# Designed miniproteins, single chains, continued (5), part 27

Each design is a single chain, and the fold is of that chain. pLDDT is the mean over its residues in the fold that is shown.

## One batch from the design tools (miniprotein)

Design m16978
Fold by ESMFold2-Fast:
Structure m16978 (fold): chain A 82 residues (1-82)
Amino acid sequence: KYDEAIEAYKKALELKPDFDEATYNLAVAYEAKGEYDEAIKAYTKLINEFPTSPYVNEAHKRLAAVFEAKKKGTSITPLEQL
């Protein structure tokens, strides 16, 4: 289940917050669960903090897909009003 995977990777990040594999897998689990904001945060963290990681290329591809999924699901963003 997605929740179990998310919990497992969160535990890994408790031990090592900048663990690229755990960060990537956590983002993938959030994406699969439909938690797009959390997935975007995790993929962006991976790309910015681990630019040489083997997961960066996949993170870029998935991040683009997550942004598109979020835009389709939430067209109303009161960004300017907030």
Scores: mean pLDDT 73

Design m16979
Fold by ESMFold2-Fast:
Structure m16979 (fold): chain A 103 residues (1-103)
Amino acid sequence: MMEAMILTMMGQGLFAQGHYEEAIKMYDKAIELNPDNSRAWLNKGEAYFALGHYEEAIESYQKAIELNPDNSRAWRNLARVYEAMGNFDLAEKYRKKAEELEK
């Protein structure tokens, strides 16, 4: 859906400016139009991570992975969230998955 892509791009612009909450609103609208938009889910997770909302970031990254399991960036971002939370075992597990997919 073209409109969902435009909303995702608008969210990316807001994210680049540090407007993370506004970026999330754009990604939510993109997801409402196309729930299978793995890019919008990935970007939403990155915005939540920037805000320190780690549980919401994990949920968003997990959805991106469900839609595209070969997305090494989603696995790497999931690892970064767990590392930030002090869960080094899960961080290492998901980092290895990302590296495996980059081969």
Scores: mean pLDDT 87

Design m16980
Fold by ESMFold2-Fast:
Structure m16980 (fold): chain A 64 residues (1-64)
Amino acid sequence: SASSRQKILELIGRILRLIGEIIDLERELAEETDEERKRELEEEIERLRRELKRLMEELRSLKP
């Protein structure tokens, strides 16, 4: 079983990876000229931002 510290480190790792993925998609969006593809990228980024918020809320719940 993971200690609270181990769980915090695991969550931080997942958060950092997710932030990297969001940054990559936002860079792709900045270079995109097709309006339909832009909308698809915006929807994907929004989904990942919601997941990031959930992970950050989970991390907050583990802090003293």
Scores: mean pLDDT 84

Design m16981
Fold by ESMFold2-Fast:
Structure m16981 (fold): chain A 67 residues (1-67)
Amino acid sequence: SFKEEAQRFLELVRKYENGELTKEQFDEEMKKLSPELQDQYRNYVARKEKEIEELTKKIQELLDKLA
C-alpha cells in the first residue's frame, strides 16, 4: 500500500542520513518505490544540493574577507 511505501521512504531517508546506507544503495532502494515517492526523492536531493550551494557561498564569502 502507499502507506507502507511512504513508511519505507522515511526509513530509507533515516538510514541514509545516519550513514547506514551508501548513496548507491539509497538510490537503488528509492527506484523501487512508487512514482509519487520518487518525485519526493528528487525534491529531497534538490533541497540538499541547494543547502550545500548556499553553505559553499557563505564559506567563500568568509574566505574572501580573510584574503
Scores: mean pLDDT 82

Design m16982
Fold by ESMFold2-Fast:
Structure m16982 (fold): chain A 94 residues (1-94)
Amino acid sequence: SLKEQLRQLILKGVGYEILSIGHELDGDKEEADKALEKAAKYYIKAGEVAKKLGDYGTASQFYELAGKKYKKLGKYEKAEKLFEESKRLRELAE
């Protein structure tokens, strides 16, 4: 189901975010950044599935989470596009 697919994508995103924190604690910036980008990509996929479910509020939240990760990675243009999509989806949820 789409709901189960959404749940699995969220768990993968969270898992990579935790992995990124682990690498930061070890002082491994490159591996931390790689894990953080994977977390962001899973959050984007979660947002896409939430859109397919008609849950624009949840989709908005995941695009915003992904944007925050790309901003932390210094990928400002990609982060800005994700924040713009998040805002658009939030307005659709109203």
Scores: mean pLDDT 91

Design m16983
Fold by ESMFold2-Fast:
Structure m16983 (fold): chain A 68 residues (1-68)
Amino acid sequence: KLSKEQILEQIKKLLMEELGLDEETANDIVNTLITKFQLNKEELEELLDKMKKNGAEKALLELVKEKS
Protein backbone atom coordinates (compact mmCIF):
# COMPACT_ATOMS: atom_id res chain seq x y z
CA LYS A 1 0.00 0.00 0.00
CA LEU A 2 1.45 3.35 -1.11
CA SER A 3 1.69 6.46 1.09
CA LYS A 4 0.07 9.71 -0.11
CA GLU A 5 3.55 11.09 -0.90
CA GLN A 6 4.39 7.98 -3.00
CA ILE A 7 1.10 8.31 -4.93
CA LEU A 8 1.81 12.00 -5.65
CA GLU A 9 5.34 11.14 -6.86
CA GLN A 10 3.98 8.44 -9.21
CA ILE A 11 1.35 10.86 -10.59
CA LYS A 12 4.11 13.46 -11.15
CA LYS A 13 6.28 10.86 -12.93
CA LEU A 14 3.41 9.84 -15.26
CA LEU A 15 2.66 13.50 -16.09
CA MET A 16 6.31 14.05 -17.01
CA GLU A 17 6.73 10.77 -18.95
CA GLU A 18 3.38 10.60 -20.82
CA LEU A 19 2.58 14.31 -21.36
CA GLY A 20 6.19 15.57 -21.70
CA LEU A 21 5.74 18.09 -18.87
CA ASP A 22 8.70 19.55 -17.00
CA GLU A 23 9.01 19.01 -13.23
CA GLU A 24 7.73 22.51 -12.36
CA THR A 25 4.55 22.10 -14.44
CA ALA A 26 3.96 18.56 -13.10
CA ASN A 27 4.35 19.89 -9.52
CA ASP A 28 1.83 22.68 -10.27
CA ILE A 29 -0.71 20.10 -11.48
CA VAL A 30 -0.12 17.90 -8.40
CA ASN A 31 -0.57 20.96 -6.14
CA THR A 32 -3.85 21.77 -7.96
CA LEU A 33 -5.10 18.21 -7.26
CA ILE A 34 -4.56 18.59 -3.49
CA THR A 35 -5.42 22.32 -3.07
CA LYS A 36 -8.05 23.35 -5.66
CA PHE A 37 -9.65 19.91 -6.19
CA GLN A 38 -8.96 18.83 -2.56
CA LEU A 39 -8.37 15.17 -3.47
CA ASN A 40 -7.81 12.87 -0.49
CA LYS A 41 -5.50 9.82 -0.55
CA GLU A 42 -8.27 7.47 -1.76
CA GLU A 43 -9.20 9.82 -4.65
CA LEU A 44 -5.49 10.20 -5.55
CA GLU A 45 -5.09 6.39 -5.60
CA GLU A 46 -8.14 6.17 -7.92
CA LEU A 47 -6.67 8.87 -10.20
CA LEU A 48 -3.29 7.05 -10.34
CA ASP A 49 -5.05 3.77 -11.25
CA LYS A 50 -7.02 5.53 -14.02
CA MET A 51 -3.82 7.16 -15.33
CA LYS A 52 -2.10 3.74 -15.46
CA LYS A 53 -5.12 2.11 -17.18
CA ASN A 54 -6.36 4.88 -19.53
CA GLY A 55 -3.38 7.24 -19.80
CA ALA A 56 -2.58 10.48 -17.97
CA GLU A 57 -4.33 12.87 -20.41
CA LYS A 58 -7.65 10.97 -20.42
CA ALA A 59 -7.62 10.53 -16.63
CA LEU A 60 -7.02 14.28 -16.08
CA LEU A 61 -9.74 15.30 -18.57
CA GLU A 62 -12.27 13.03 -16.81
CA LEU A 63 -11.25 14.51 -13.42
CA VAL A 64 -11.61 18.11 -14.68
CA LYS A 65 -15.10 17.34 -16.07
CA GLU A 66 -16.11 15.78 -12.73
CA LYS A 67 -14.78 18.73 -10.67
CA SER A 68 -16.02 21.58 -12.90
Scores: mean pLDDT 83

Design m16984
Fold by ESMFold2-Fast:
Structure m16984 (fold): chain A 87 residues (1-87)
Amino acid sequence: MSLDELLEEIRKLFEELDFDEFIEKVTELLSKYVENLSEEEARELFRRVSRVLGELMREKNVSDEDALRVAMALSQVLEEHLKKLKE
């Protein structure tokens, strides 16, 4: 799956799923995608994903609390990946 295909899949999940299911599915998808990426590649991926999700959440008037939940979920996936790369 290319990065553009991943970003398109994320947009579809955001439109089709409820918010809690979306967080679960996007976390699973990103965890699989990041598995073979370097630290630099993973950080670039999460910057681009955060940009797209920030735009989608603004368009749908998602609450600050729910936006924070998404940000925390993304940070957890990135930190777990970085931890695996170090050990």
Scores: mean pLDDT 82

Design m16985
Fold by ESMFold2-Fast:
Structure m16985 (fold): chain A 55 residues (1-55)
Amino acid sequence: MREKAEEVARKTVEMLLSLGVPREVALREATRDLIALGMPREEAEEIARRALEEA
């Protein structure tokens, strides 16, 4: 689960940033995608933030 969540977050963030979407919006969308996969909000936000920092 976590490994796939990290991949989903990274792909979502990279895609949105490449389209010129603001970092704040990319973080929110990645977090939302992870929550939809069944992750708690707090963990989803942490993984999404890490993906954004690495992008």
Scores: mean pLDDT 80

Design m16986
Fold by ESMFold2-Fast:
Structure m16986 (fold): chain A 56 residues (1-56)
Amino acid sequence: AAAGAARAGALGDRYLPFIKKTKEIMDKLDGKYSHSEIGKILRDIVEGKIKFEDLL
């Protein structure tokens, strides 16, 4: 209900630039990859297996 609000806010702030960049990349991927493939690609990017440059 309210535990970890300060840390949750800091994590959210840290993920905000990632979310923004992911949106830009998803717009470009939408033209090159299917919706199901995008889901797998995003997971691999989060795990550090694939670089954003390799997708663009």
Scores: mean pLDDT 62

Design m16987
Fold by ESMFold2-Fast:
Structure m16987 (fold): chain A 110 residues (1-110)
Amino acid sequence: MELEEQARQIADALAEGVRDPASREYAPDLFRAAKQLALEHPEAVRPIGRAMAKAAEHLPDDNLEAFAEAATAVIRASKDPELQDEILAELGKTPRGKRVADLARARLEA
């Protein structure tokens, strides 16, 4: 599978997985898939990070810590401070995404 197509499929699955209560049971598996793709392909960090920022808007509180852990791993994989700040800013655009961004910043600082 082409990297671009794989990133898009994970992005779509993340958006759907957090919105649909029936699929939320599998949301942590999608978080791990996003993290793994970013670790294997740092060039995918931007599209995956943006997809996670959009998904965070609909994230239930029960998934917040697991999502923040995965988002932190994706951000850390970039090794690019500008891209890290861009993804954190995108997360911060919604109240729920800001909670994820705050948790990710704390984890990156630790």
Scores: mean pLDDT 75

Design m16988
Fold by ESMFold2-Fast:
Structure m16988 (fold): chain A 111 residues (1-111)
Amino acid sequence: DPSLEELRRKREEEEKKREELLKRGEEFRKFIKEVAGLTEQQIEDIFNGKASKENYQRYSAAIVYYIAKTELGLSEEVAKQVADVMLQGLQSGDEQGGAEQVRALIAEALK
């Protein structure tokens, strides 16, 4: 299916651009380090696929906080709440419940 091949190429290009941005973004690394409470070595371990599950979960929550605050324009309090809910969902294994709460918080904040 040619349309599936085009969608796969777009996803691969997006992932490569994201990796380059993370690799070059000193400000982004500093933000994630402070918000996630990770050391520089722990961030490198995440980038190299050597991180613990706990550190990967904290890193993922910090990215969600960054997106909510910087890209979605949510208040710091709401962005932090969204990140905390996502982290709790990842840690408890209730990813569906966590995702539903995150969607509800974002939808209400954007009204």
Scores: mean pLDDT 74

Design m16989
Fold by ESMFold2-Fast:
Structure m16989 (fold): chain A 85 residues (1-85)
Amino acid sequence: ASWAEIDAEVAETFALLADVHERRADELYRKAQESPDPEVAAKYRAEADGHRALADSLRATAEKIYQRLLDEGHEEAAERVRAAL
């Protein structure tokens, strides 16, 4: 496998993991809204913020790899990453 294929697999994995963390953040924000206890709600929001920040970071890294692959003419590898974003 070329380094471009490896980069695409890494970026695709990061994009998919970002989706998992974003979904977890959404669930935790919902639990925070449903919680009558302000301290419990605050803990859910803090955990959700952490998952959201991780999702944003993973997606940003995948987007940077996608752009690099495009700039270097690796169109098929770039398309695999874009499909996961």
Scores: mean pLDDT 89

Design m16990
Fold by ESMFold2-Fast:
Structure m16990 (fold): chain A 64 residues (1-64)
Amino acid sequence: SMEEFRKELEAIREEQRKTRLPDQLNVFRENLKKLGYSDEFIDELINIVKELREREEARRAAAA
């Protein structure tokens, strides 16, 4: 059923949330490589994403 599929997806996502940030960024890198972007461009994007995530986490921590 669609509900069983949804539960399995949820379990996979929860497992991924337990994964360290570097592993999540590696998945992002792999996805960008599949889209045909260069390694240099991907490295630049990953650095930008790291900065944006740090700013967002700081914002959330300040709001808590």
Scores: mean pLDDT 70

Design m16991
Fold by ESMFold2-Fast:
Structure m16991 (fold): chain A 92 residues (1-92)
Amino acid sequence: SDALVEALKTMLRGLAERGAVITARVEGETLHITISGLNVEQIVAFSLSMIGLGLDGLEVKIKIEGDTVYVDIGGLSSAQIQDIVDFIRSLR
């Protein structure tokens, strides 16, 4: 739903405002988001939020390496993927 997209955008904006570096790429119908420069509290809070998106019907996979979180999101429409990618590009 568009509400899930807006929730994700709000979380990503908050992380970027606190100095996180966010990038996105698309492979097939999967959105890949990389977030680096996170502290432990930010990793935990964001990971819990991503679990929430999975419970709300999105296919979410999370990998954590050091200060970096990798998120794969399936189940989004092409329009929703484009909206999120354009938003992430605007955070620079």
Scores: mean pLDDT 84

Design m16992
Fold by ESMFold2-Fast:
Structure m16992 (fold): chain A 80 residues (1-80)
Amino acid sequence: SNLEIIEELEKILEKMTPEQREKFARVVMDGVRRGLVSAIREALKKAIEDAKKNNLTPEEFVEKFIKYYDELVEKARAER
């Protein structure tokens, strides 16, 4: 559920430095402004699952989130 994703994300955000949080927020806001909310949501789900499975640091979580987001954006472009 979206609520569970938000709750897990809040736990990860609490562990982030201000710089990591800003970098994460910039990517999320870019996706929102571009109408790519579904890509953001899917990237968040994948990054959170990866963090749970592999006990990722906040830095590794941000890197994985950006990677998944970029992959989803490129896939969407290729389908047009």
Scores: mean pLDDT 82

Design m16993
Fold by ESMFold2-Fast:
Structure m16993 (fold): chain A 58 residues (1-58)
Amino acid sequence: MKTLGEFVKEVREKHGLSQRELAELAGVSQSTVSNLERGKEVDSINAQKLYETTLELE
């Protein structure tokens, strides 16, 4: 089963986006993207923004 962080990283890499570019699209900091992709704790609101942005990129 893929974690949320693995899913976000896979979609981001598939679209050729840097962590900063994905962060700008989702309206979060680059460190938030990095932390989520590493499986570290992030705010639920920021995690939701990244997840929704990642789904829109599909």
Scores: mean pLDDT 80

Design m16994
Fold by ESMFold2-Fast:
Structure m16994 (fold): chain A 111 residues (1-111)
Amino acid sequence: NPEIFERLREAERNADAEAIEAAYAELIASEDPAVLEEVLRALEEVLSKLGGMVEYDPSILRRLLVRGLVLLGRSANELRAAGLTPEEIALLILSAVLGESLERIRQAIER
C-alpha cells in the first residue's frame, strides 16, 4: 500500500493525528480482526522474549505491525492464508523493520 504509506508519512510530518488515525484505520480495515489480534499478541510475546520490551503500549505495537506489513508489501491476512503462523508473521515483521534499520546504518557507514 504505497499510497497509504505516503499519506501516513505526510500526516506524521505534519503531526496530523486525525490523518494518521485515518491511514492506520484504512490499513487495518483490510485485515481480518482475528488475524490482526493474533499477530499483535505474537509481536508482544516476541518483544517480551527479547527482554527489550518497551512499556506495553498498543500504539507502538500497532505502528510496528503497520510498518512491517508495508515493508513486506503483504497483509497479515494474506500471510496467514499462505500458511504462516502468527509468531512467524510477527518475526517476519520484526525482521523487516530491523532490516530497514540495519540498511540505514550500513548506508551511513559505508556506501
Scores: mean pLDDT 70

Design m16995
Fold by ESMFold2-Fast:
Structure m16995 (fold): chain A 63 residues (1-63)
Amino acid sequence: MSLEEAIEKAKKLSEEELEEMERKAVRLAIDNPEEVKRILDEILSKGESGRIAAAATTLIMEE
């Protein structure tokens, strides 16, 4: 999944789904902090919110 596709999918998620993806992102950051930081920083650099960046990072790393 591309970064752009993950961002678009994250923006279509419900509030409940976003909260679940944020919780998953926290677990991913514990297991692989460098990879999460790299993806998250790239999405944030595009002007996306932290919530969308966290959800999109989870979507990328779960595929």
Scores: mean pLDDT 82

Design m16996
Fold by ESMFold2-Fast:
Structure m16996 (fold): chain A 107 residues (1-107)
Amino acid sequence: MVEEIQKAIENGDLEKAEELAEKHPDDADVWLLLGRYYLSKGDYEKAVKYFEKAVEIGRSAEAYVLLGEAYLQLGDYDKAIEYFERALKLDPNNPVARELLEKAKKK
């Protein structure tokens, strides 16, 4: 986690946080941090945007789970299912991905 980006988020300076992230574009953790922030604030479209950047840089089960969760919150159940299935391909025993996949299928 990039300390300066975290401090900018804590201070509510999202423009600065986004500028700092653009200076570290190849760090998937930076984009995951911004995505998690927007997910926590209910800005699911912004969360999707930043989680997609994280997935482009470093494909991980965690990034796919978070992207799926953001799509689930947007009501895009088909996209949510797609990304939870991608997470399970990387980590078949991921309990969060399995639980959220079942939740998305009960739409």
Scores: mean pLDDT 81

Design m16997
Fold by ESMFold2-Fast:
Structure m16997 (fold): chain A 84 residues (1-84)
Amino acid sequence: MEELIEKARELLEKGRQLMDEGKYDEAVRYFEEAVFLLVQAEGIDSPLVAEALRQLAEAYRKAGNTELADFYERVAEIAEKRAK
């Protein structure tokens, strides 16, 4: 599982760089892949998954997809509460 987590960290870093560049649609794709890998490695109730979901929600909000942003923000809140 170390390879999945390491790859997800690389994707999260690239997604953050794309957010800084204003490339929100591209950032969404990187954050989606990172969430997918982290769920496989750690399960949905992981704090790391919750953080990735929050970043995905922010990217969707900046891309103008507020419905998906609200959805993933809610999923992140649930994952974070279960992880604690």
Scores: mean pLDDT 84

Design m16998
Fold by ESMFold2-Fast:
Structure m16998 (fold): chain A 55 residues (1-55)
Amino acid sequence: SELDKKIRELVKEIQALHDALVAASEAGDVAATQAYRDRLIEKAKELRKLVEEKK
């Protein structure tokens, strides 16, 4: 379904953002780490809404 496709795409985005956050954190880039964290929180909220709809 369209909803399943959106969920899979969002999960991939979250994984990529998490990898980028870890890399930035290990490099000591505080600004980039905070930006990636904020984007992850936003994407996690979107994922929660979509998953809730898939009951």
Scores: mean pLDDT 85

Design m16999
Fold by ESMFold2-Fast:
Structure m16999 (fold): chain A 55 residues (1-55)
Amino acid sequence: SAEELGAQVHELIERYERGEISLEEAARRVAELVGTDEIPRDLEEIERLVVRAIL
């Protein structure tokens, strides 16, 4: 669901912000959750990808 996707993405971004994972790893996992093979390059691309998938 959109709520579950949003929660999983939020957790990945928080882990990145805490330094637990790299931006590249967070971006790859977000791409996998959304079902795309195009990995975002930065936080803005991650946000655009998630917004497009939810809305």
Scores: mean pLDDT 80

Design m17000
Fold by ESMFold2-Fast:
Structure m17000 (fold): chain A 92 residues (1-92)
Amino acid sequence: TKVSAAQALEYVAAKTTEQNALAVLLNTTGMTAEQVSAVAQKLTGLTLSMSSATALAAIDGFVLVIVSNGKLADIVPIDPETAAEVLAKIPA
């Protein structure tokens, strides 16, 4: 009777986008810290510290980035299978 993590993440993403918070699914595979910082700024308007960008790049995979009140609130790495399912539901 456990709720799916993927369903919970999609629900949080939808909610946070409406309520001055933003959740973004990033694929950091093969990205440098500078590239992660640029993508995060493009998608969220948030300028990440180099330490945060380096941590995201080190995941080298799919990560859900949660931004609240203009700052980084959480980083949730997700498995490639869950990320693939989420991405398949988001139009390119």
Scores: mean pLDDT 65

Design m17001
Fold by ESMFold2-Fast:
Structure m17001 (fold): chain A 61 residues (1-61)
Amino acid sequence: DEERKLAILRLLQERGPLTQAEIARALGISQATVSRLLAELRARGVPVVYDPRTRTYGLGP
């Protein structure tokens, strides 16, 4: 689902690091769907970084 992946990328670029729940609420999708899409982005070489301290996902340099 390319449109949702693009939406996640734009959201992280514009709003900075966000929790899985925050991304899910912002896009109107399930947290399970967010998890899957983030994994697919990472598999394609997108620098998705998880911070376990804040439980947030962001984009690396």
Scores: mean pLDDT 83

Design m17002
Fold by ESMFold2-Fast:
Structure m17002 (fold): chain A 72 residues (1-72)
Amino acid sequence: SAAEAQAQALVEEGRRLAALGQLDEAIAKYEEAIRLDPRYAEAWENLGRVLAAQGRHEEAAAYFAKAAELRA
């Protein structure tokens, strides 16, 4: 669907921003992707990785658990 394609594009943009160290901007892109496709496990996993990079380990753990649930 168009929403699924947009969610994928947002995750790719989020990964680019995270690679540049723009972690808050990366989070915003991953959150948008999750809003469009809440079953897109990769978006939850990437959000967790960025939060862990910010030292937000408890929040990161919750998002990693969600990604694992969606892949089960």
Scores: mean pLDDT 89

Design m17003
Fold by ESMFold2-Fast:
Structure m17003 (fold): chain A 56 residues (1-56)
Amino acid sequence: GLSREEVLEELKKYAEELGYKVIPSDEVIERFLDANNYDLEKAKEELKKYLESSTE
């Protein structure tokens, strides 16, 4: 499994790879991880929905 630091970096990288104009701050990334109990896959899904909804 990934450490908490590795999970945070992977989620940040995922957000950047999605190519949205606005990149979330580290604080936003940490909030998504906290909300999803540091489940990286769940946090990725929730973050993607958040970034998609921010352009609607």
Scores: mean pLDDT 75

Design m17004
Fold by ESMFold2-Fast:
Structure m17004 (fold): chain A 78 residues (1-78)
Amino acid sequence: MEVLEELAEEGDVDALIKLAKYYLDQGKYEEAIEYLEKAIKVKGKATAEELRLLGEAYKAMGKYELAEKYYKKAEELE
């Protein structure tokens, strides 16, 4: 895991997304959101996958309005 964290600190988008998925699986939703937002910022754009993962994290935290917003954005990119 530390290697993925080092790559994420360097702005490696794949490493950031892998860390976000790992933290989602661990129930650490705030950390997952942080890594997803960093990946989007590094790329300057969001993919449908990243927006869905953000929606999943917010839904798991009980933030249903934010989750719906991100799911709609992801659907628009498909």
Scores: mean pLDDT 79

Design m17005
Fold by ESMFold2-Fast:
Formats: C-alpha cells, structure tokens, sequence
Structure m17005 (fold): chain A 61 residues (1-61)
C-alpha cells in the first residue's frame, strides 16, 4: 500500500516537472493505472483513490 502510493506520487511529481506533453501524459496514464490496480486489489481505499484522481486533474489543468 505505502509503496504503490509512493510510486504514484513520484509519477505525479515527474509529470508536473515534465515540459514534454507526451511524457507528461505517459506519466499520468501510468499513475492512473497503478491507482486503479491498487483500488481493485484493496491496497488503497476509495477515499485515497479519489485524492489521487484529484491530484491528476490538478496536473492536467
């Protein structure tokens, strides 16, 4: 649980710092995939998933 959340946060930070739109989108897509998989496996709560999706939307804006 903690390891997957840390990896998602790393991907979000990399996406935020990326100047390449394609690379930014690739990092965000990977973060979304990890969050979905973690939710399905019960490694994170729905509340934690919603927080991650909110962070992704902030990076996309």
Amino acid sequence: AEEVKKRIDELLEEARKSKNPKEKMSKLTEAIRLAEEALVQGLISQEEYDEIMAKINEVLS
Scores: mean pLDDT 81

Design m17006
Fold by ESMFold2-Fast:
Structure m17006 (fold): chain A 78 residues (1-78)
Amino acid sequence: MSKLEQVLAKLGITPEGLALHLKKREEEGEISVDNIKEWALYKMMLEEEVPPEEVIDFAKKHNLPKSAEAFLEAFKSA
C-alpha cells in the first residue's frame, strides 16, 4: 500500500472518491496552490511524508491535469 493510500484510508476516503472530488473541484475552478495548502488532506500528506511523485502519478492516472500541476507547485514550496 502506498503512503498516499494510507493517508486516504486514515481520512476515510477511497482513491476513486478522491479522484471524483478533485474532478469536481477542477470543474468548479477551486483547484489552486493556495486552496490545496489549506486542505486537511494536503497537511496530512506533508505530516506522513507522502512522496510528491505518488500524488502527481495519481492525478495523471485519473486525468486531472490542473490538480497535478497545483500539487506539484504546492510540494515545491513546502
Scores: mean pLDDT 83

Design m17007
Fold by ESMFold2-Fast:
Structure m17007 (fold): chain A 73 residues (1-73)
Amino acid sequence: MKVSVEILEETDDSVVLLVTAEAPTKEDALEAARKAAEDAAKSLGGTVSSLQSGVSEEDGVAHVDLTATVKKG
């Protein structure tokens, strides 16, 4: 499984994250991406306020792009 987290935008009050995940199933990829977004939000001292996800599957590999907005508290 491959998971990566990138900061797209940061302000004093919020962070927008791009999380990408690859797994053999869409369910596993979505769960991994969501968990990574939540873990990143906690490490930033914030909480996830919104999630938007895109899912695609090619040759037995599911790809997920998840955009998470984190509020810093």
Scores: mean pLDDT 81

Design m17008
Fold by ESMFold2-Fast:
Structure m17008 (fold): chain A 100 residues (1-100)
Amino acid sequence: MSREEAEELLREGERLEKEGKYEEAAEKYREALRIYQQLGDKEGAMRAAKKLGEVLEKLGKYGEALVSYVTALFLAEELGDKEAVEEVQKKIEEVKKKLS
């Protein structure tokens, strides 16, 4: 597994997402997340987790989307990325409203 492989999986996921193939896109993002985590690439892992949350949200899988966004939030906090923290917190609030 390599960073190049994880980046290719993100690109494939984005292509599938544009085609409305959200379940297939989720699998690509999940695989990319796993590779980035294996490599200790926090920035890549955050991006993959955020993308995974977004497609799970499109699928109505709000509980799984929440888990993915919480993963992205923890990574954004570790990176000190205030913009990503704010963005992901808003996504978490949106998903929580769907679960209510």
Scores: mean pLDDT 88

Design m17009
Fold by ESMFold2-Fast:
Structure m17009 (fold): chain A 99 residues (1-99)
Amino acid sequence: EAVEALERAAERAEEAAEEVEEIDPEVAEMLRLAAELLRRAAEAAREGDLLTAEIDVSMAIMALSVALLAAENEGKEEAAEKAREALEAAVEAGRAVQE
């Protein structure tokens, strides 16, 4: 469950990065960083290292929050919406890691 949630969150962040690359390349870079952190969290969770998974998820949530704030400050509504969707998925995955 936790591994699957983390993998889905990583895919969501990666898809969001691809969709916003031409709109806001800096936000796309932050989304890619979050996807990488979520993939690392999934690998840690698969190995039973829940502490590392929790740390990597927390870092991904911070990166996604910064991406959302940056997109909103720039008035890039589509980029903000994609960042918000990725953030929601990461938060759900983080919750699964704690269960």
Scores: mean pLDDT 86

Design m17010
Fold by ESMFold2-Fast:
Structure m17010 (fold): chain A 66 residues (1-66)
Amino acid sequence: MNEIAKEIKNPELRKKAEEHTKKAEEYLKKLKENKDAPVEEITRLIGEILRHIGDQVQLLLEEKKA
């Protein structure tokens, strides 16, 4: 899960990516703990995980642009 953040060489962008990693891990933990949750809640948690992973990719692309 930290693989994208580890590829970011800029310290500020890496810290932002690490924060997104922590948020994704938190939502993944909630998903694992709430397997019996309504489909809407499960879908929301999956969406949050994917969003934070996407944000990490965007930070990596921003470093490449800089």
Scores: mean pLDDT 77

Design m17011
Fold by ESMFold2-Fast:
Structure m17011 (fold): chain A 72 residues (1-72)
Amino acid sequence: VEEGIKEVGDFALRVQRLLAGEPPETEEEAKLFEEMRKNVAELSDAARAGDWDAQGAAGAKVVKTYNKLKEL
């Protein structure tokens, strides 16, 4: 419970830094920030196209990158 709250807090701070354009703390975080931006853009494009299969695939990539960010 306590650890889960800490993980969510750490992730929220990383997302806030990504949105604010602040520099990442590590090279791995920088890579994951770029992957997240790309995957979110792909998801948005798939949603605009109405391609549910592509939207599902892009969504899976977003979830995968999210989980990697949570593990940092």
Scores: mean pLDDT 69

Design m17012
Fold by ESMFold2-Fast:
Structure m17012 (fold): chain A 72 residues (1-72)
Amino acid sequence: SKEENIKKLEEFLKEMEELGVEQKAIDIVRKIIESLKNDKDITLSEEEIKILHEALAKVIDYRVKNKKNFNK
């Protein structure tokens, strides 16, 4: 659901902030959350997609190493 997707993105955003992920990646995720909340179409550039991919990889690496949200 929309609410579940927003919640997951907000949890991801919090993890990005905790890990000191680049502000540019945080801004992109916030943009996505706001677009979902307002039922607005969002178009991401290839550069923005790459930034999100790198941020996601960092969060996944942290989760795997620290098991923060992996088996809880």
Scores: mean pLDDT 76

Design m17013
Fold by ESMFold2-Fast:
Structure m17013 (fold): chain A 100 residues (1-100)
Amino acid sequence: MKKAIELLKKAIEHARKAAEYARQGNVDEALKHLEEAVDYLIEAYNQAKPEARDIVAAAAIHGATLLVIAKRDNSPEVLAEAAETFAKIAERALKEVEKL
């Protein structure tokens, strides 16, 4: 479980960086960090014990959906909202995984 927790924390960190870049109007850096956040959630799923996989999978699917929305509506405002929502989803997943 330690590896999955570390990867979840990295996903949260990259999502927060994406939100910061989006607020600055730096769409390219915001998208890059949001894509890295999704990749970290997918890797956290791969490293998760069976008991945590459903929790991490739900977060990864939701995160990937937010990335698709952000790419389709390539505005800084939508990207900031998507990144902030992603961070909250990943933080909730982290709390649930830490209880296992």
Scores: mean pLDDT 88

